# Designs tried in a protein design run: designed miniproteins, single chains, continued (4). Part 103

Each design is a single chain, and the fold is of that chain. pLDDT is the mean over its residues in the fold that is shown.

## One batch from the design tools (miniprotein)

Design m15813
Fold by ESMFold2-Fast:
Structure m15813 (fold): chain A 97 residues (1-97)
Amino acid sequence: TPERVAAMRESLDANSATLEEMMRAMRELERALKEDPEKFIEAIAEAHGLDPEKLTPSKAVALVVGEVLRAIGAILDGDAAEAEETAAFLRAIVERV
């Protein structure tokens, strides 16, 4: 409905700081992946409680993308807290690389 579309736009604008934080974290993770792919995979594996020997680069990237999509979905549904938790999670991974 038009009202639902308006609510989604307002939620995106209200959560612009969280989106900017996620974007900054994603840029740092891209840098880390380019500089040391093995360390990046280890950091993602540790954050998800996975064995780094079993985590491929494509799966590690897919996990990060999945978290970002989840946060965007949460914002669109009006759940800013879930989006903030995802931004904090991504920041914690950045601190390990």
Scores: mean pLDDT 84

Design m15814
Fold by ESMFold2-Fast:
Structure m15814 (fold): chain A 79 residues (1-79)
Amino acid sequence: EDEKKANSAKSKAVIVADAGVGKVKALRKEGASEEEIKKVEEEMKKELEKYIKEAAEVGEAAEEVKKAIEEARKKAEEE
């Protein structure tokens, strides 16, 4: 059960991180204001924090979720 919950949180966190960076890049290409971009970034950050906390409830999974988020964000940003 806990392992299933951790895997679900990790998958959702990675999806949110990838989608969030993608949205920011799309907004920049469309000429959106920096204020609009910052709001999207803050919303994604809060959502990611929720999934990290959910994974933390199952122990070691929290570090793996944080690593997955960082890798997803880095790859999306570098594209």
Scores: mean pLDDT 74

Design m15815
Fold by ESMFold2-Fast:
Structure m15815 (fold): chain A 74 residues (1-74)
Amino acid sequence: APEEAAELYRKAAEALRNGDIETALKFVVRAAGLEPDVNKGVATVIRVIGLILEGRYDDAIKLLEDTAEEVLKA
């Protein structure tokens, strides 16, 4: 369900705000797995990991929040 995927992306953003990278990535993977487009879900996972590895946590959080909103509109 779009609402379930969106909620998981929001929980991932909250975990990143708290510095819990492992918990955030677990939520991102679960949310991506609920998306009807597997390629789009995987692309989101890769982009989030890339931003985290670059230390761009605020950008990763914004990507997760924006993705949650887009999933609800689809």
Scores: mean pLDDT 85

Design m15816
Fold by ESMFold2-Fast:
Parts: C-alpha cells; structure tokens; sequence
Structure m15816 (fold): chain A 69 residues (1-69)
C-alpha cells in the first residue's frame, strides 16, 4: 500500500483509541515483526490502559493495516 493510506489509517486509530501516531506505528512494527496476538493485547492493556475488548479491536485493525502495506 501507499505511505498516504498507511498515514490515514494510523491517524484514524490514533484519534479513536487516544494513542499518538508514533505509538500506533510502534504497535504496527510489533505485529510486522511477528509478535503474538497475546503479546500485543497485553502491551495495549498494560502500556495504554485499554480494556481487553478495545485491545482486541485495535489488534485486528493493526493486522489489517499491516496486510495493506
């Protein structure tokens, strides 16, 4: 995918979940580097204070963005 599409997706997730664009990019890199579903979900809950449901939703969105790159 194009850098523009990635940037728009990062911005939308940043706004929806209250994370910075830099934090979303860090999470995308974790997924791309092969971090497990549970590692990403646990990081979202522990570092960013998300509920498990919110962390699962954000994880699915991150996987979708990675597949679009």
Amino acid sequence: GSAVIRRVGIHDLSKKYGLSEEEIEELIEMVREGASREEVINRLMEKFGLSREEAEELYEALVSLVKSL
Scores: mean pLDDT 78

Design m15817
Fold by ESMFold2-Fast:
Structure m15817 (fold): chain A 78 residues (1-78)
Amino acid sequence: AADLVRRAAEAIERGVKEGLLTPQDIALAARTVADRLEAMGAPQEAVEHVRKAAESAKQGNFDEAIEHLRRAAEVAEA
């Protein structure tokens, strides 16, 4: 669980910095991670942070999206 979120956060942060990802791409990636976390029985707090990341990404708030993904990874490691 934590590895999936951490990898997603790193990939999104890199893609944002390089200008390779659209808000829609980031939102889709975050939603996919949230769905997988739920399927794995990850803590609801981790799932909620990933969902908030998808929402922030749709609005173009990339820094906020990355912050939520990092928090999700921390919760998933517990």
Scores: mean pLDDT 76

Design m15818
Fold by ESMFold2-Fast:
Structure m15818 (fold): chain A 55 residues (1-55)
Amino acid sequence: MEAKELIYRAVLAALRTNNSEALKLALQAHDLLEQGRDPEEARRLAEQAIDLAYK
């Protein structure tokens, strides 16, 4: 799965669960990817956001 798709899913998950912490992580991942910085860290943050949203 591409980092972009994972971040998109993370944002949707956070919004659907109304989880502000998950949303913050998803937005941090999006910001890192937009800046062209560390796509692996962006992916990791997005995965953490999804996990947190459904916890």
Scores: mean pLDDT 80

Design m15819
Fold by ESMFold2-Fast:
Structure m15819 (fold): chain A 81 residues (1-81)
Amino acid sequence: MEEARKLVEEAEQALKNGDFEKAIEYLRKAVDVLAASEEPDRELLQRVLDIAYEVSKKSKDPELRLEAEIIALHAATLLAT
């Protein structure tokens, strides 16, 4: 779980710096770690969803926006189960 937390924190820092590509990279890794967990941290999943939403709003790159939407859907699905 600490690995997922670190990845989410790195994604938040990348978002703060306007580095949307790096933010998406860290979010993908974070979701993969959380999805592999038997009991994924729901607060970390919510943070992933929030960061992905911000990338989808602020990025001008349609491919990064689509990737953010896919990550958000995955995090939301894990939160629903």
Scores: mean pLDDT 85

Design m15820
Fold by ESMFold2-Fast:
Structure m15820 (fold): chain A 85 residues (1-85)
Amino acid sequence: AKEKLEEALKLLEKAGVLAVIRGDEETLALIQEAIRAVKEALETGDLSKAIALLEEALRRAKEKGDPRTAELLERALRAVKEAQE
């Protein structure tokens, strides 16, 4: 539902702030792409790109050892997946 995608956007915006504070430019770039994809999904209903970008951003946050950003990205990914139902 639309409400789940809006929840994902709020979580992604928080994750982006943490990436800026950490100086993680690569994870920040993926979060910004994921935000764009979720906004597109709100208009088109196509969640596939948003899911792929969120999974990649989550993978990188875990590799960087950033559990707070990873937690926010996992919650955002769950919200996007729930939006399919």
Scores: mean pLDDT 83

Design m15821
Fold by ESMFold2-Fast:
Structure m15821 (fold): chain A 99 residues (1-99)
Amino acid sequence: SLDEALREAAETAAQALLASPDLADQAVGLVLADLVKQGKYDEAVGMMLTRAVARALRRRGKEEEALDLLREAIEKADVSEETKARALALLDAARAALA
């Protein structure tokens, strides 16, 4: 089914991003894992698309805009306060690494 395919895609993405050396990828991975656990696969796909846009911004040298986009998406995500706090802390660490 479409839901099973979306679940597999979101679970695979979450695992890959959590294993990434990039702190911003780890932040997205935490949010995706929480959304998948809740069965919110459509929202997980939205987060994956937001990450793809952020990655395109980073390739264009717009690193601060990319991190701001990810922060806004994470703050709006329907995930636990613990997941949100941990993900935002990883984004703050990623931003600090740009200096």
Scores: mean pLDDT 88

Design m15822
Fold by ESMFold2-Fast:
Structure m15822 (fold): chain A 74 residues (1-74)
Amino acid sequence: EEEKEALEAVRKAAQAVVAGDGQTSLDIVREFVEKSKDKELAIWALDAVATVATHYGQTDLAAEVRKLKEEVEK
């Protein structure tokens, strides 16, 4: 269940990145991280979204997602 939610969140966030909507992508992954009880899944989802953002040249989004990952890792 949580794994399916993580995959769906990453899929939707990645679609937002491809569409050029970094704010929507950040909102989607942040919402997933806030409700997730699995820290490892949250970190994985953040890494996946940051990678997609970097690949599409959305450096500001990638930086914000990596900051959120650092907060989750504490």
Scores: mean pLDDT 83

Design m15823
Fold by ESMFold2-Fast:
Structure m15823 (fold): chain A 60 residues (1-60)
Amino acid sequence: HMENRQAALELGKKIIELRKKYADDPEQFEEGLRKLSEEFLKKYPGGLVALSPDVIAHAE
């Protein structure tokens, strides 16, 4: 339970940082987000739910 939640929180934190970094470049943000999602799914195949808007919103 905790390991997957910790990974989801880290993912959400990286997404927030990525959005802040590429505020003027939505294309770069989308590419970075895709890469982060692929990395996350590679380590946590069952973590697809963590990419839902609800989980991302709570990953602050």
Scores: mean pLDDT 66

Design m15824
Fold by ESMFold2-Fast:
Structure m15824 (fold): chain A 69 residues (1-69)
Amino acid sequence: SAAQQLREETKKLKEEGEKAKKSTPQEQLKQSERAYQLSLKNVELGDRESSKESGASGQELLEQYKKQS
């Protein structure tokens, strides 16, 4: 299902986000935006748990970006 696919993408994005924290600010911002978009898609499908997970990942990346910018 679309919800299951978004759930798997959310988990993958979290792992990629950990790598981005040690990368450039541009990569951190890009991954943060992807996490935000996945959060919105999960809300549209009614998957609040996956939305919270991708939102948290995006917030951590945005925080890293702000510390370096």
Scores: mean pLDDT 75

Design m15825
Fold by ESMFold2-Fast:
Structure m15825 (fold): chain A 55 residues (1-55)
Amino acid sequence: MAALGREAAARVHKLSPEGQELLGRALELPDEERREAAVRALLAGDLARARELLA
C-alpha cells in the first residue's frame, strides 16, 4: 500500500464483521510482534493471514 494512512483507514471501515472481531482479538495479543503482524494483515484485507497469526 503506497498511501497507508488513507488506505488503512478505509480498510478498517471496510472490514467484514469477522474482520472487525479478528482486529479486536489481535489488539489483545500479548506478543507485540504477532499483534502488529495481525493488525497489518487485517488492514491489508488478508483475513486468512490474520487467522493464522491469531492461532
Scores: mean pLDDT 69

Design m15826
Fold by ESMFold2-Fast:
Structure m15826 (fold): chain A 58 residues (1-58)
Amino acid sequence: MKISPEEANEIYREAKELAEKEGISLGEALRRVLKERFGLELSDDPEEQERELVKLTL
């Protein structure tokens, strides 16, 4: 990931505003903002997320 601290803070603020505006969780809002800006996969698909968690837990 190549996200500056300022960009990270701005992304978080946008995600929080989206979460409150749309009535969704902050995690879902963050996933949407990150995908729109950087194409990052973060909780993009429940199946993929579970696989990543399993690998991290191993």
Scores: mean pLDDT 64

Design m15828
Fold by ESMFold2-Fast:
Structure m15828 (fold): chain A 68 residues (1-68)
Amino acid sequence: MVSELELAKAMGEITAAVLKLALEKAGKKEEAKELFEKTYEALEKAKTPEEVKEVITKAKKEADEILK
């Protein structure tokens, strides 16, 4: 039904939402919103499952830096 790319993007969106929630709970609401919006746009533009994985990996690293 859904393509592998669409499924990867959906899972990526879930991961991005979890990262946003974690940052918001840490009191980083502005950074959470910015990271989520940036990641969501990048996921929309991704053309392969590999690109989706790179976007999510980068988002996780950015979230870790924000949580310093």
Scores: mean pLDDT 81

Design m15829
Fold by ESMFold2-Fast:
Structure m15829 (fold): chain A 61 residues (1-61)
Amino acid sequence: SNLKKQAEELLKKADEIVASGGDPLEAARLYAEASFLYRQAGDNEGADKAIEKATEAAALA
């Protein structure tokens, strides 16, 4: 579904922010949005992984 593709793109953007040493709170926000979209698409596993990444990114702030 389009929601799952949008979630994957947000996850990739957040990963790029973390890799470049950018704003970890911005990355956490994008991971949280990806988690919401995964859940809306019925992908609970993807949602759980995205929220774990959001928590880890927030801890870097």
Scores: mean pLDDT 86

Design m15830
Fold by ESMFold2-Fast:
Structure m15830 (fold): chain A 73 residues (1-73)
Amino acid sequence: VEELVKKGEELEKKGKEAYEKGDYKTAAELFRQAVELYLEAYARSRDPELRAKIAEKGREVAEKYKEAEEKAK
């Protein structure tokens, strides 16, 4: 579970870097992958506090994904 969260955080970071460079298409793809990893981590987590943290991260990245996708059009 923690490895999935860590991988998601790394992809989110790379997505932010792509977004800052104006590469919205790459940013959207990276954010989408981060959301998928956070959803998998949430499903596998048994700790209520960790699940809440993952859910928050997932929602935040999903918003960034939507923003990047809209700008990539």
Scores: mean pLDDT 80

Design m15831
Fold by ESMFold2-Fast:
Structure m15831 (fold): chain A 95 residues (1-95)
Amino acid sequence: KEEAIEHLKKASEYITKAAQVATPEQLPLLSEAARAIHEALSAVNRGDYEKAIEYAKKALDILKEALERSTNPEVQKYLKEAIEHVKKAIEILEK
């Protein structure tokens, strides 16, 4: 569904914003989250909603770990936004 794609794109945008203000040590985890979002988007475009949900849930777990490890309030703000958009995408894809 188009709305799920929009939420996944917004999640990717917020991950990019987090990466721009993150320390070098945080970048590998943010890169993994971004890749999982891109895999979810690719799966949606193929009509593979089961795989899209799997990749989105993987991204959600990685983003939650990144949030727990971050002490930077700006990074935390962007990660929280990314998490909410991924959650909304999963809800839409499960219907």
Scores: mean pLDDT 86

Design m15832
Fold by ESMFold2-Fast:
Structure m15832 (fold): chain A 63 residues (1-63)
Amino acid sequence: SSLEQQIAELEKQIAELDKKIDELLERLKTASREEKPKLGKEINKLRKELAALKQQLAALKAQ
């Protein structure tokens, strides 16, 4: 169904975003003092996007 396709695409986007956040968190462990604030901002931005996608997924599954 169209709903199943939307759920699958959203789950894929969530998985890709989770992976990107994990990669940035690993980079943060060895980042320079100058790079840490930039990485932190990017991680926070991606976490906000991830939360929005998870909320959309929950709404679709509740239908």
Scores: mean pLDDT 87

Design m15833
Fold by ESMFold2-Fast:
Structure m15833 (fold): chain A 67 residues (1-67)
Amino acid sequence: DLEEAIRLAEEAERLGREGRHEEAAKLVKQAGDLAGQPAVGRVAEHEALTHKTAAEAARSLLELLKS
């Protein structure tokens, strides 16, 4: 569901800004899966965990989902 994917990505951006990268990465992956873009969600999860850029990864996904 696109609406739920957007909600999860927004929550992930908030968690990433708070430094909760593992929780944010998990939500970014779930948002990608719900939006029918599991590969994009997996890449964003990996980038969030590896580079501590969860807020940026979530924001990029949000822009994609709102397009």
Scores: mean pLDDT 77

Design m15834
Fold by ESMFold2-Fast:
Structure m15834 (fold): chain A 65 residues (1-65)
Amino acid sequence: SLATELADKALELAATAKTLEEAKEALELGREAVRLAKNREETLKAIAAALAAIGAIIDLELKGL
């Protein structure tokens, strides 16, 4: 499904993000995956991807200090 594809892309981008821009893009993909999710499994995967992206944003912000 499109929701699963976006969640997978968000998770991959969150894991590989080297810049805040990339980490924020991962979060936007995760949010879109949540919006498009049609069932509980897709919703949970999308939320997990969005949380991973938030973690990447926090990690990169801390490294910038």
Scores: mean pLDDT 88

Design m15835
Fold by ESMFold2-Fast:
Structure m15835 (fold): chain A 96 residues (1-96)
Amino acid sequence: MRSLLERAAKLIIEAAKLILEHSKTEEGKKLAKEAIKLAKKALKTKDLKEAVKLLEKAIELIKKALKHLSEDVRLEVEILLGIAEIVLGVIKKYDL
């Protein structure tokens, strides 16, 4: 289920891009850039367990960035993260 990992990473990158476009602070943008870096590293990692840990760390960074967003953008990012967390949960149950 590498395809599910790729889907989760894509959702995380999409959420982080929204933060880069809409963050009111440089701190929010920095957190988003680091989350994108971790998600891209996860896509290059051959170890599925390590890739999942990298995506979970990216999600933690995005959650820290939520306070730097307006309510509308925050809700959109939270929806994308929720879907990504469900996908990662499926990977953990069946592939780990």
Scores: mean pLDDT 86

Design m15836
Fold by ESMFold2-Fast:
Structure m15836 (fold): chain A 72 residues (1-72)
Amino acid sequence: MLAELLAKASELLGEPISVEEAKKLVEEALKAGVSEEELRKRIETATEVQEALAAGDVAKAQAILDKARAEL
């Protein structure tokens, strides 16, 4: 579920949120017209970028962002 994915991503960012808080944020995004698939892709991309930056791999982070932009 997207909320569980977002809650797990928040732990990697050092600002953990509960699954309930993540559910509320996901519902608000969906109400704003963001599709579930688009929201999932954004969360996955943000998580991969943060993992690359935490590893000091700025080039990998940039490549992930460039790929995401090309798919828009």
Scores: mean pLDDT 72

Design m15837
Fold by ESMFold2-Fast:
Structure m15837 (fold): chain A 68 residues (1-68)
Amino acid sequence: GPWERAAAELEAAFEAAVAAGDLEALRSVLLATEHLVRLAEAEGAPQEVIDRLRALAERIRAEVARLE
């Protein structure tokens, strides 16, 4: 569905940013992921999607911390 598509696109963007060592891109993907988590929670998206997005946000934060 559209939630799973958006999550997959953010995961792909995260992987690309990690491969490039692009801190600005990582921060952008984090902001987008956190926004999508809030929207998914507000709209009652499947719990599996919310958990997936929260896990992605944690992975992005860890990578940002590693590069700073």
Scores: mean pLDDT 90

Design m15838
Fold by ESMFold2-Fast:
Structure m15838 (fold): chain A 81 residues (1-81)
Amino acid sequence: LQKKIDVLEQNIKTLKEDVKRAEELLKEAKELVEKTKDGPKEERQKALLRLIAAELLYNTLPSILERYEEKLAELKKKLAE
């Protein structure tokens, strides 16, 4: 049981780092969209695609992290019993 908890805690640490990176990518993507708004259509389309990708990642990773934290809490309860 402890080994499963240790592995899950490590995965949660990695996911927390990925969430922070997703926040950074989203900020960069928003800045790129603003910077290219008066530019050529191709540059605007590339910026928009990066924004869509960054928003998807930002919205998805926190939900995955929450599920991992719920599993960790469940395993810790079993260990305490």
Scores: mean pLDDT 81

Design m15839
Fold by ESMFold2-Fast:
Structure m15839 (fold): chain A 56 residues (1-56)
Amino acid sequence: MKKKKLTEEEKKALERTLQFAMDRYKGDIEKIAEALGISVEELRKLVEEFQKKHGL
């Protein structure tokens, strides 16, 4: 898939979905990225933002 930039609203929705997806895929970043339709790089960025907000 082509790399698409996500809007801030889409990123917020993905951060909530990311927590659920991390539980489902046991932290398999590549599978989570594929399931969300984003690159591993974008997923890593979302994980960093999520960790900052939630103190993980």
Scores: mean pLDDT 68

Design m15841
Fold by ESMFold2-Fast:
Structure m15841 (fold): chain A 60 residues (1-60)
Amino acid sequence: SMVDDARKAIENAEKALEEGDYAAAIAAASHGVKLAREAGDEELKKRAEELLKQAIEGAR
């Protein structure tokens, strides 16, 4: 489902952040935002947006 796909994208973003791979984290978090928005899941969307913000800050 799109909700499950959004959760997997969020998990991928979290792992990429743990590894310091900010480019991969940005890509995964951006994908998670899109999937969560399409699924209408506001909590997953907020989580993906938080991860995206963290990844962008880390890339500085």
Scores: mean pLDDT 87

Design m15842
Fold by ESMFold2-Fast:
Structure m15842 (fold): chain A 72 residues (1-72)
Amino acid sequence: SEVDRLLREVERLLERMRETTDLEEAVRLFLEMVGLLGRARALAEERGDTEALRRADELFREGFRLLQEKLA
């Protein structure tokens, strides 16, 4: 599904955020993730896909925590 495709893309961006030591790159990757997560959430909500909404929330929390750690 399109939602699953978007969530897999977010997972790949999250992996790239973990690997990078460049703060500017980490911020760009995070913003790209937020955009994809917004689209995934909109589609999941439209379809009543509660599992996808839960996964999107988990991925957002992980990305946000990782970004905060890199900025510390």
Scores: mean pLDDT 88

Design m15843
Fold by ESMFold2-Fast:
Structure m15843 (fold): chain A 70 residues (1-70)
Amino acid sequence: KEELRKLGKEAVDYATEVIRLAGERNDGEAQRKAAELYKKAIEAMRNGDLEGVKQAVEELKKLYEEIKKK
């Protein structure tokens, strides 16, 4: 339960930051990807799916590193 909440917060934080940066750069594709990954993370949290939340966080981290280089 504790681990799931921590990963969920990371997913929210990364998604929020990617959406903000993508908005500043007019990168609609990155915004859409971040929104979809956020939705995936929230659904996984509701289902208690630790692996699903972890995967979403990993994908959001990759997207964050990609948008950060722009």
Scores: mean pLDDT 80

Design m15844
Fold by ESMFold2-Fast:
Structure m15844 (fold): chain A 65 residues (1-65)
Amino acid sequence: GPLTAEAAELVRKAFEEAQSLDDVDEAIKVIRDTAEELVARGLITPEQAEGIAGVLTNLIKERKA
């Protein structure tokens, strides 16, 4: 199903932080680390984490290209 409000807010904050970073690899690391933390906390599934990381990583690459 869709993300919970808590998980969605944490993803949004991580994406804003990633966008504020000048280094693309560092921004991608923030996204991946946040997705892994959300799985560890039981807020999302590993499959949801993979999907979120993929979409947001592509958006970061496009915005910083």
Scores: mean pLDDT 81

Design m15845
Fold by ESMFold2-Fast:
Structure m15845 (fold): chain A 62 residues (1-62)
Amino acid sequence: SRVEEIKEEAKKLIEENKDASREELEEKLNKLVQEKGGDKLTDDEANELSAFIIQAMNEVYK
């Protein structure tokens, strides 16, 4: 699904940018969601992705 594809790309971005600041990674993740999802995501899908990104960011920046 589109959501699963974006989640996988987000995982790769996080792994590639472990040394980046939280702000830099957040900016990159926001750009990814806009480029891959944009207006094509439902509200539920957008909320699922936001929750996933928040959880992943919290794991990196404990």
Scores: mean pLDDT 77

Design m15846
Fold by ESMFold2-Fast:
Structure m15846 (fold): chain A 93 residues (1-93)
Amino acid sequence: EARARAEELRRAYGEAVNEAEKATEEGDGEKAGKAYEELGERLTSEESRKEVIEAGEALKKAIEDGETAKKATEEANNIAGRATERDIARILS
């Protein structure tokens, strides 16, 4: 059912956000990037998958380069959220 897939993606997004925020607090760029990579692999749209994976890579780089992690995390969360919502809308249409 399309609803079951939508609920799975909503849970995956929440898990990715929580894991990435924790990894960012720990200074673990690899862990933060992997959280978004795993979310991206669950998305069915190539465009959405690319956006989420690239957001994770950008966050990983920001953490590793000693940039302000809070802003980078917020941006990655927003990109991943929009991409996941678009994928859900496509599944439910």
Scores: mean pLDDT 82

Design m15847
Fold by ESMFold2-Fast:
Order: sequence, then C-alpha cells, then structure tokens
Structure m15847 (fold): chain A 81 residues (1-81)
Amino acid sequence: SAIEEAEEALKKAIQAGASPEELAKQYTRLAQAYYDAGDYEKAVEYAKKALELDPKNEEARKLLLEAEVEIGLELIKKGVS
C-alpha cells in the first residue's frame, strides 16, 4: 500500500540521517498517502511535521490546507461546526 511504502521510505531516511529537507519530503509523501486513503487527521499530522522541518515545502502546505478543508466538510456533514 502507499502508506506502507511511505512509512518504509521515512524509516529508511531517518536511519540514514537524512536532512530536515529530505525528511520533510518523506513526511509529505506519508501525508499524501493518508490523504488519498481518506485519513485526513493523519494527513494533517504528517503535513504539519513536514512544515516543522521545511516551512517552504509547498506540497506539504497544500496538503495541510486540503486535509483541513476535508475535515471541515465532514464536520459540517455530521452537523458539527
């Protein structure tokens, strides 16, 4: 699965002592995989982690916004604001 592939890539990057920029890329891939699976809370969590490591990561910023919008839409659908 995309989530398992992203988790293994992140694990390998951490073990290799990858740079904050490279770790941000791996966290962004993991956030994308959770977003594609419909787990928007996990997508937000990992996109925020990517932005902590690289605040200039446009893909992570985009994913964070898109996942937060999806969470907001689900809350409206459930009658919660």
Scores: mean pLDDT 85

Design m15848
Fold by ESMFold2-Fast:
Structure m15848 (fold): chain A 74 residues (1-74)
Amino acid sequence: DAAALEAERARIRELALKALEAAKEKKYEEALKLAEEALELLTKAVSEREGRPASLMEEARKEILEEWKKFLEK
């Protein structure tokens, strides 16, 4: 399933980079949406592979979203 894994990896990276670019432009609502989508895909990938500690990825996801939500709510 090399094609599916490669596409998934590329999509997650693309969304993460776009989120960073949006954040640099102070477009926090766009950055939050992109980051949330990237982290959702990453969490799903980790869960499906069941190789990495999902709890570690879950904590990182929550921390990033929580911090950006604080900026968005202003």
Scores: mean pLDDT 67

Design m15849
Fold by ESMFold2-Fast:
Structure m15849 (fold): chain A 82 residues (1-82)
Amino acid sequence: LAEEEARGLLSLPDEEVRAQFAALRAWLERALAGLPEELRQRVLDALREAEAAALARDLEAATAAIARLLEALREAREALKA
């Protein structure tokens, strides 16, 4: 549901967007510590793209970036399962 997530983020002040992405990044850094660097970096890169798009207030770009982030997270989740 990337468009609804993007729309929600675009409704927030820049400070709140930055705070939410900072918290999510900190959580992901810890949650993904056991993954290969390639997968971890893919998730973190997608997260940076989503934050940049949200701060740019571009709904289309934010929707696309969040969709990429969700896909990267899905791949990471599968890799974490034994």
Scores: mean pLDDT 80

Design m15850
Fold by ESMFold2-Fast:
Structure m15850 (fold): chain A 79 residues (1-79)
Amino acid sequence: SEEVKKLAEEVAKILEKAGDKELAEALRRSVRALLEEGRPDEAALVVSFVAKQAAKQYPEYKEELLKLAEEAKKLAEKL
């Protein structure tokens, strides 16, 4: 799913800006694996979960991360 890849990349870039390269790489790997298995709904839920957790750790990016988490959750409901 192109939309899932886009949301995952937006979250990963925010994580990199926050200095959390390890979580950004883990998110990219998890989303890639789920998409390769034909599970775009599960991939979108992972994006939503990671963005919500990151929003608690990085208050500077909280608003943007929570918006992306909601977008990913809504996308999962359509897949």
Scores: mean pLDDT 88

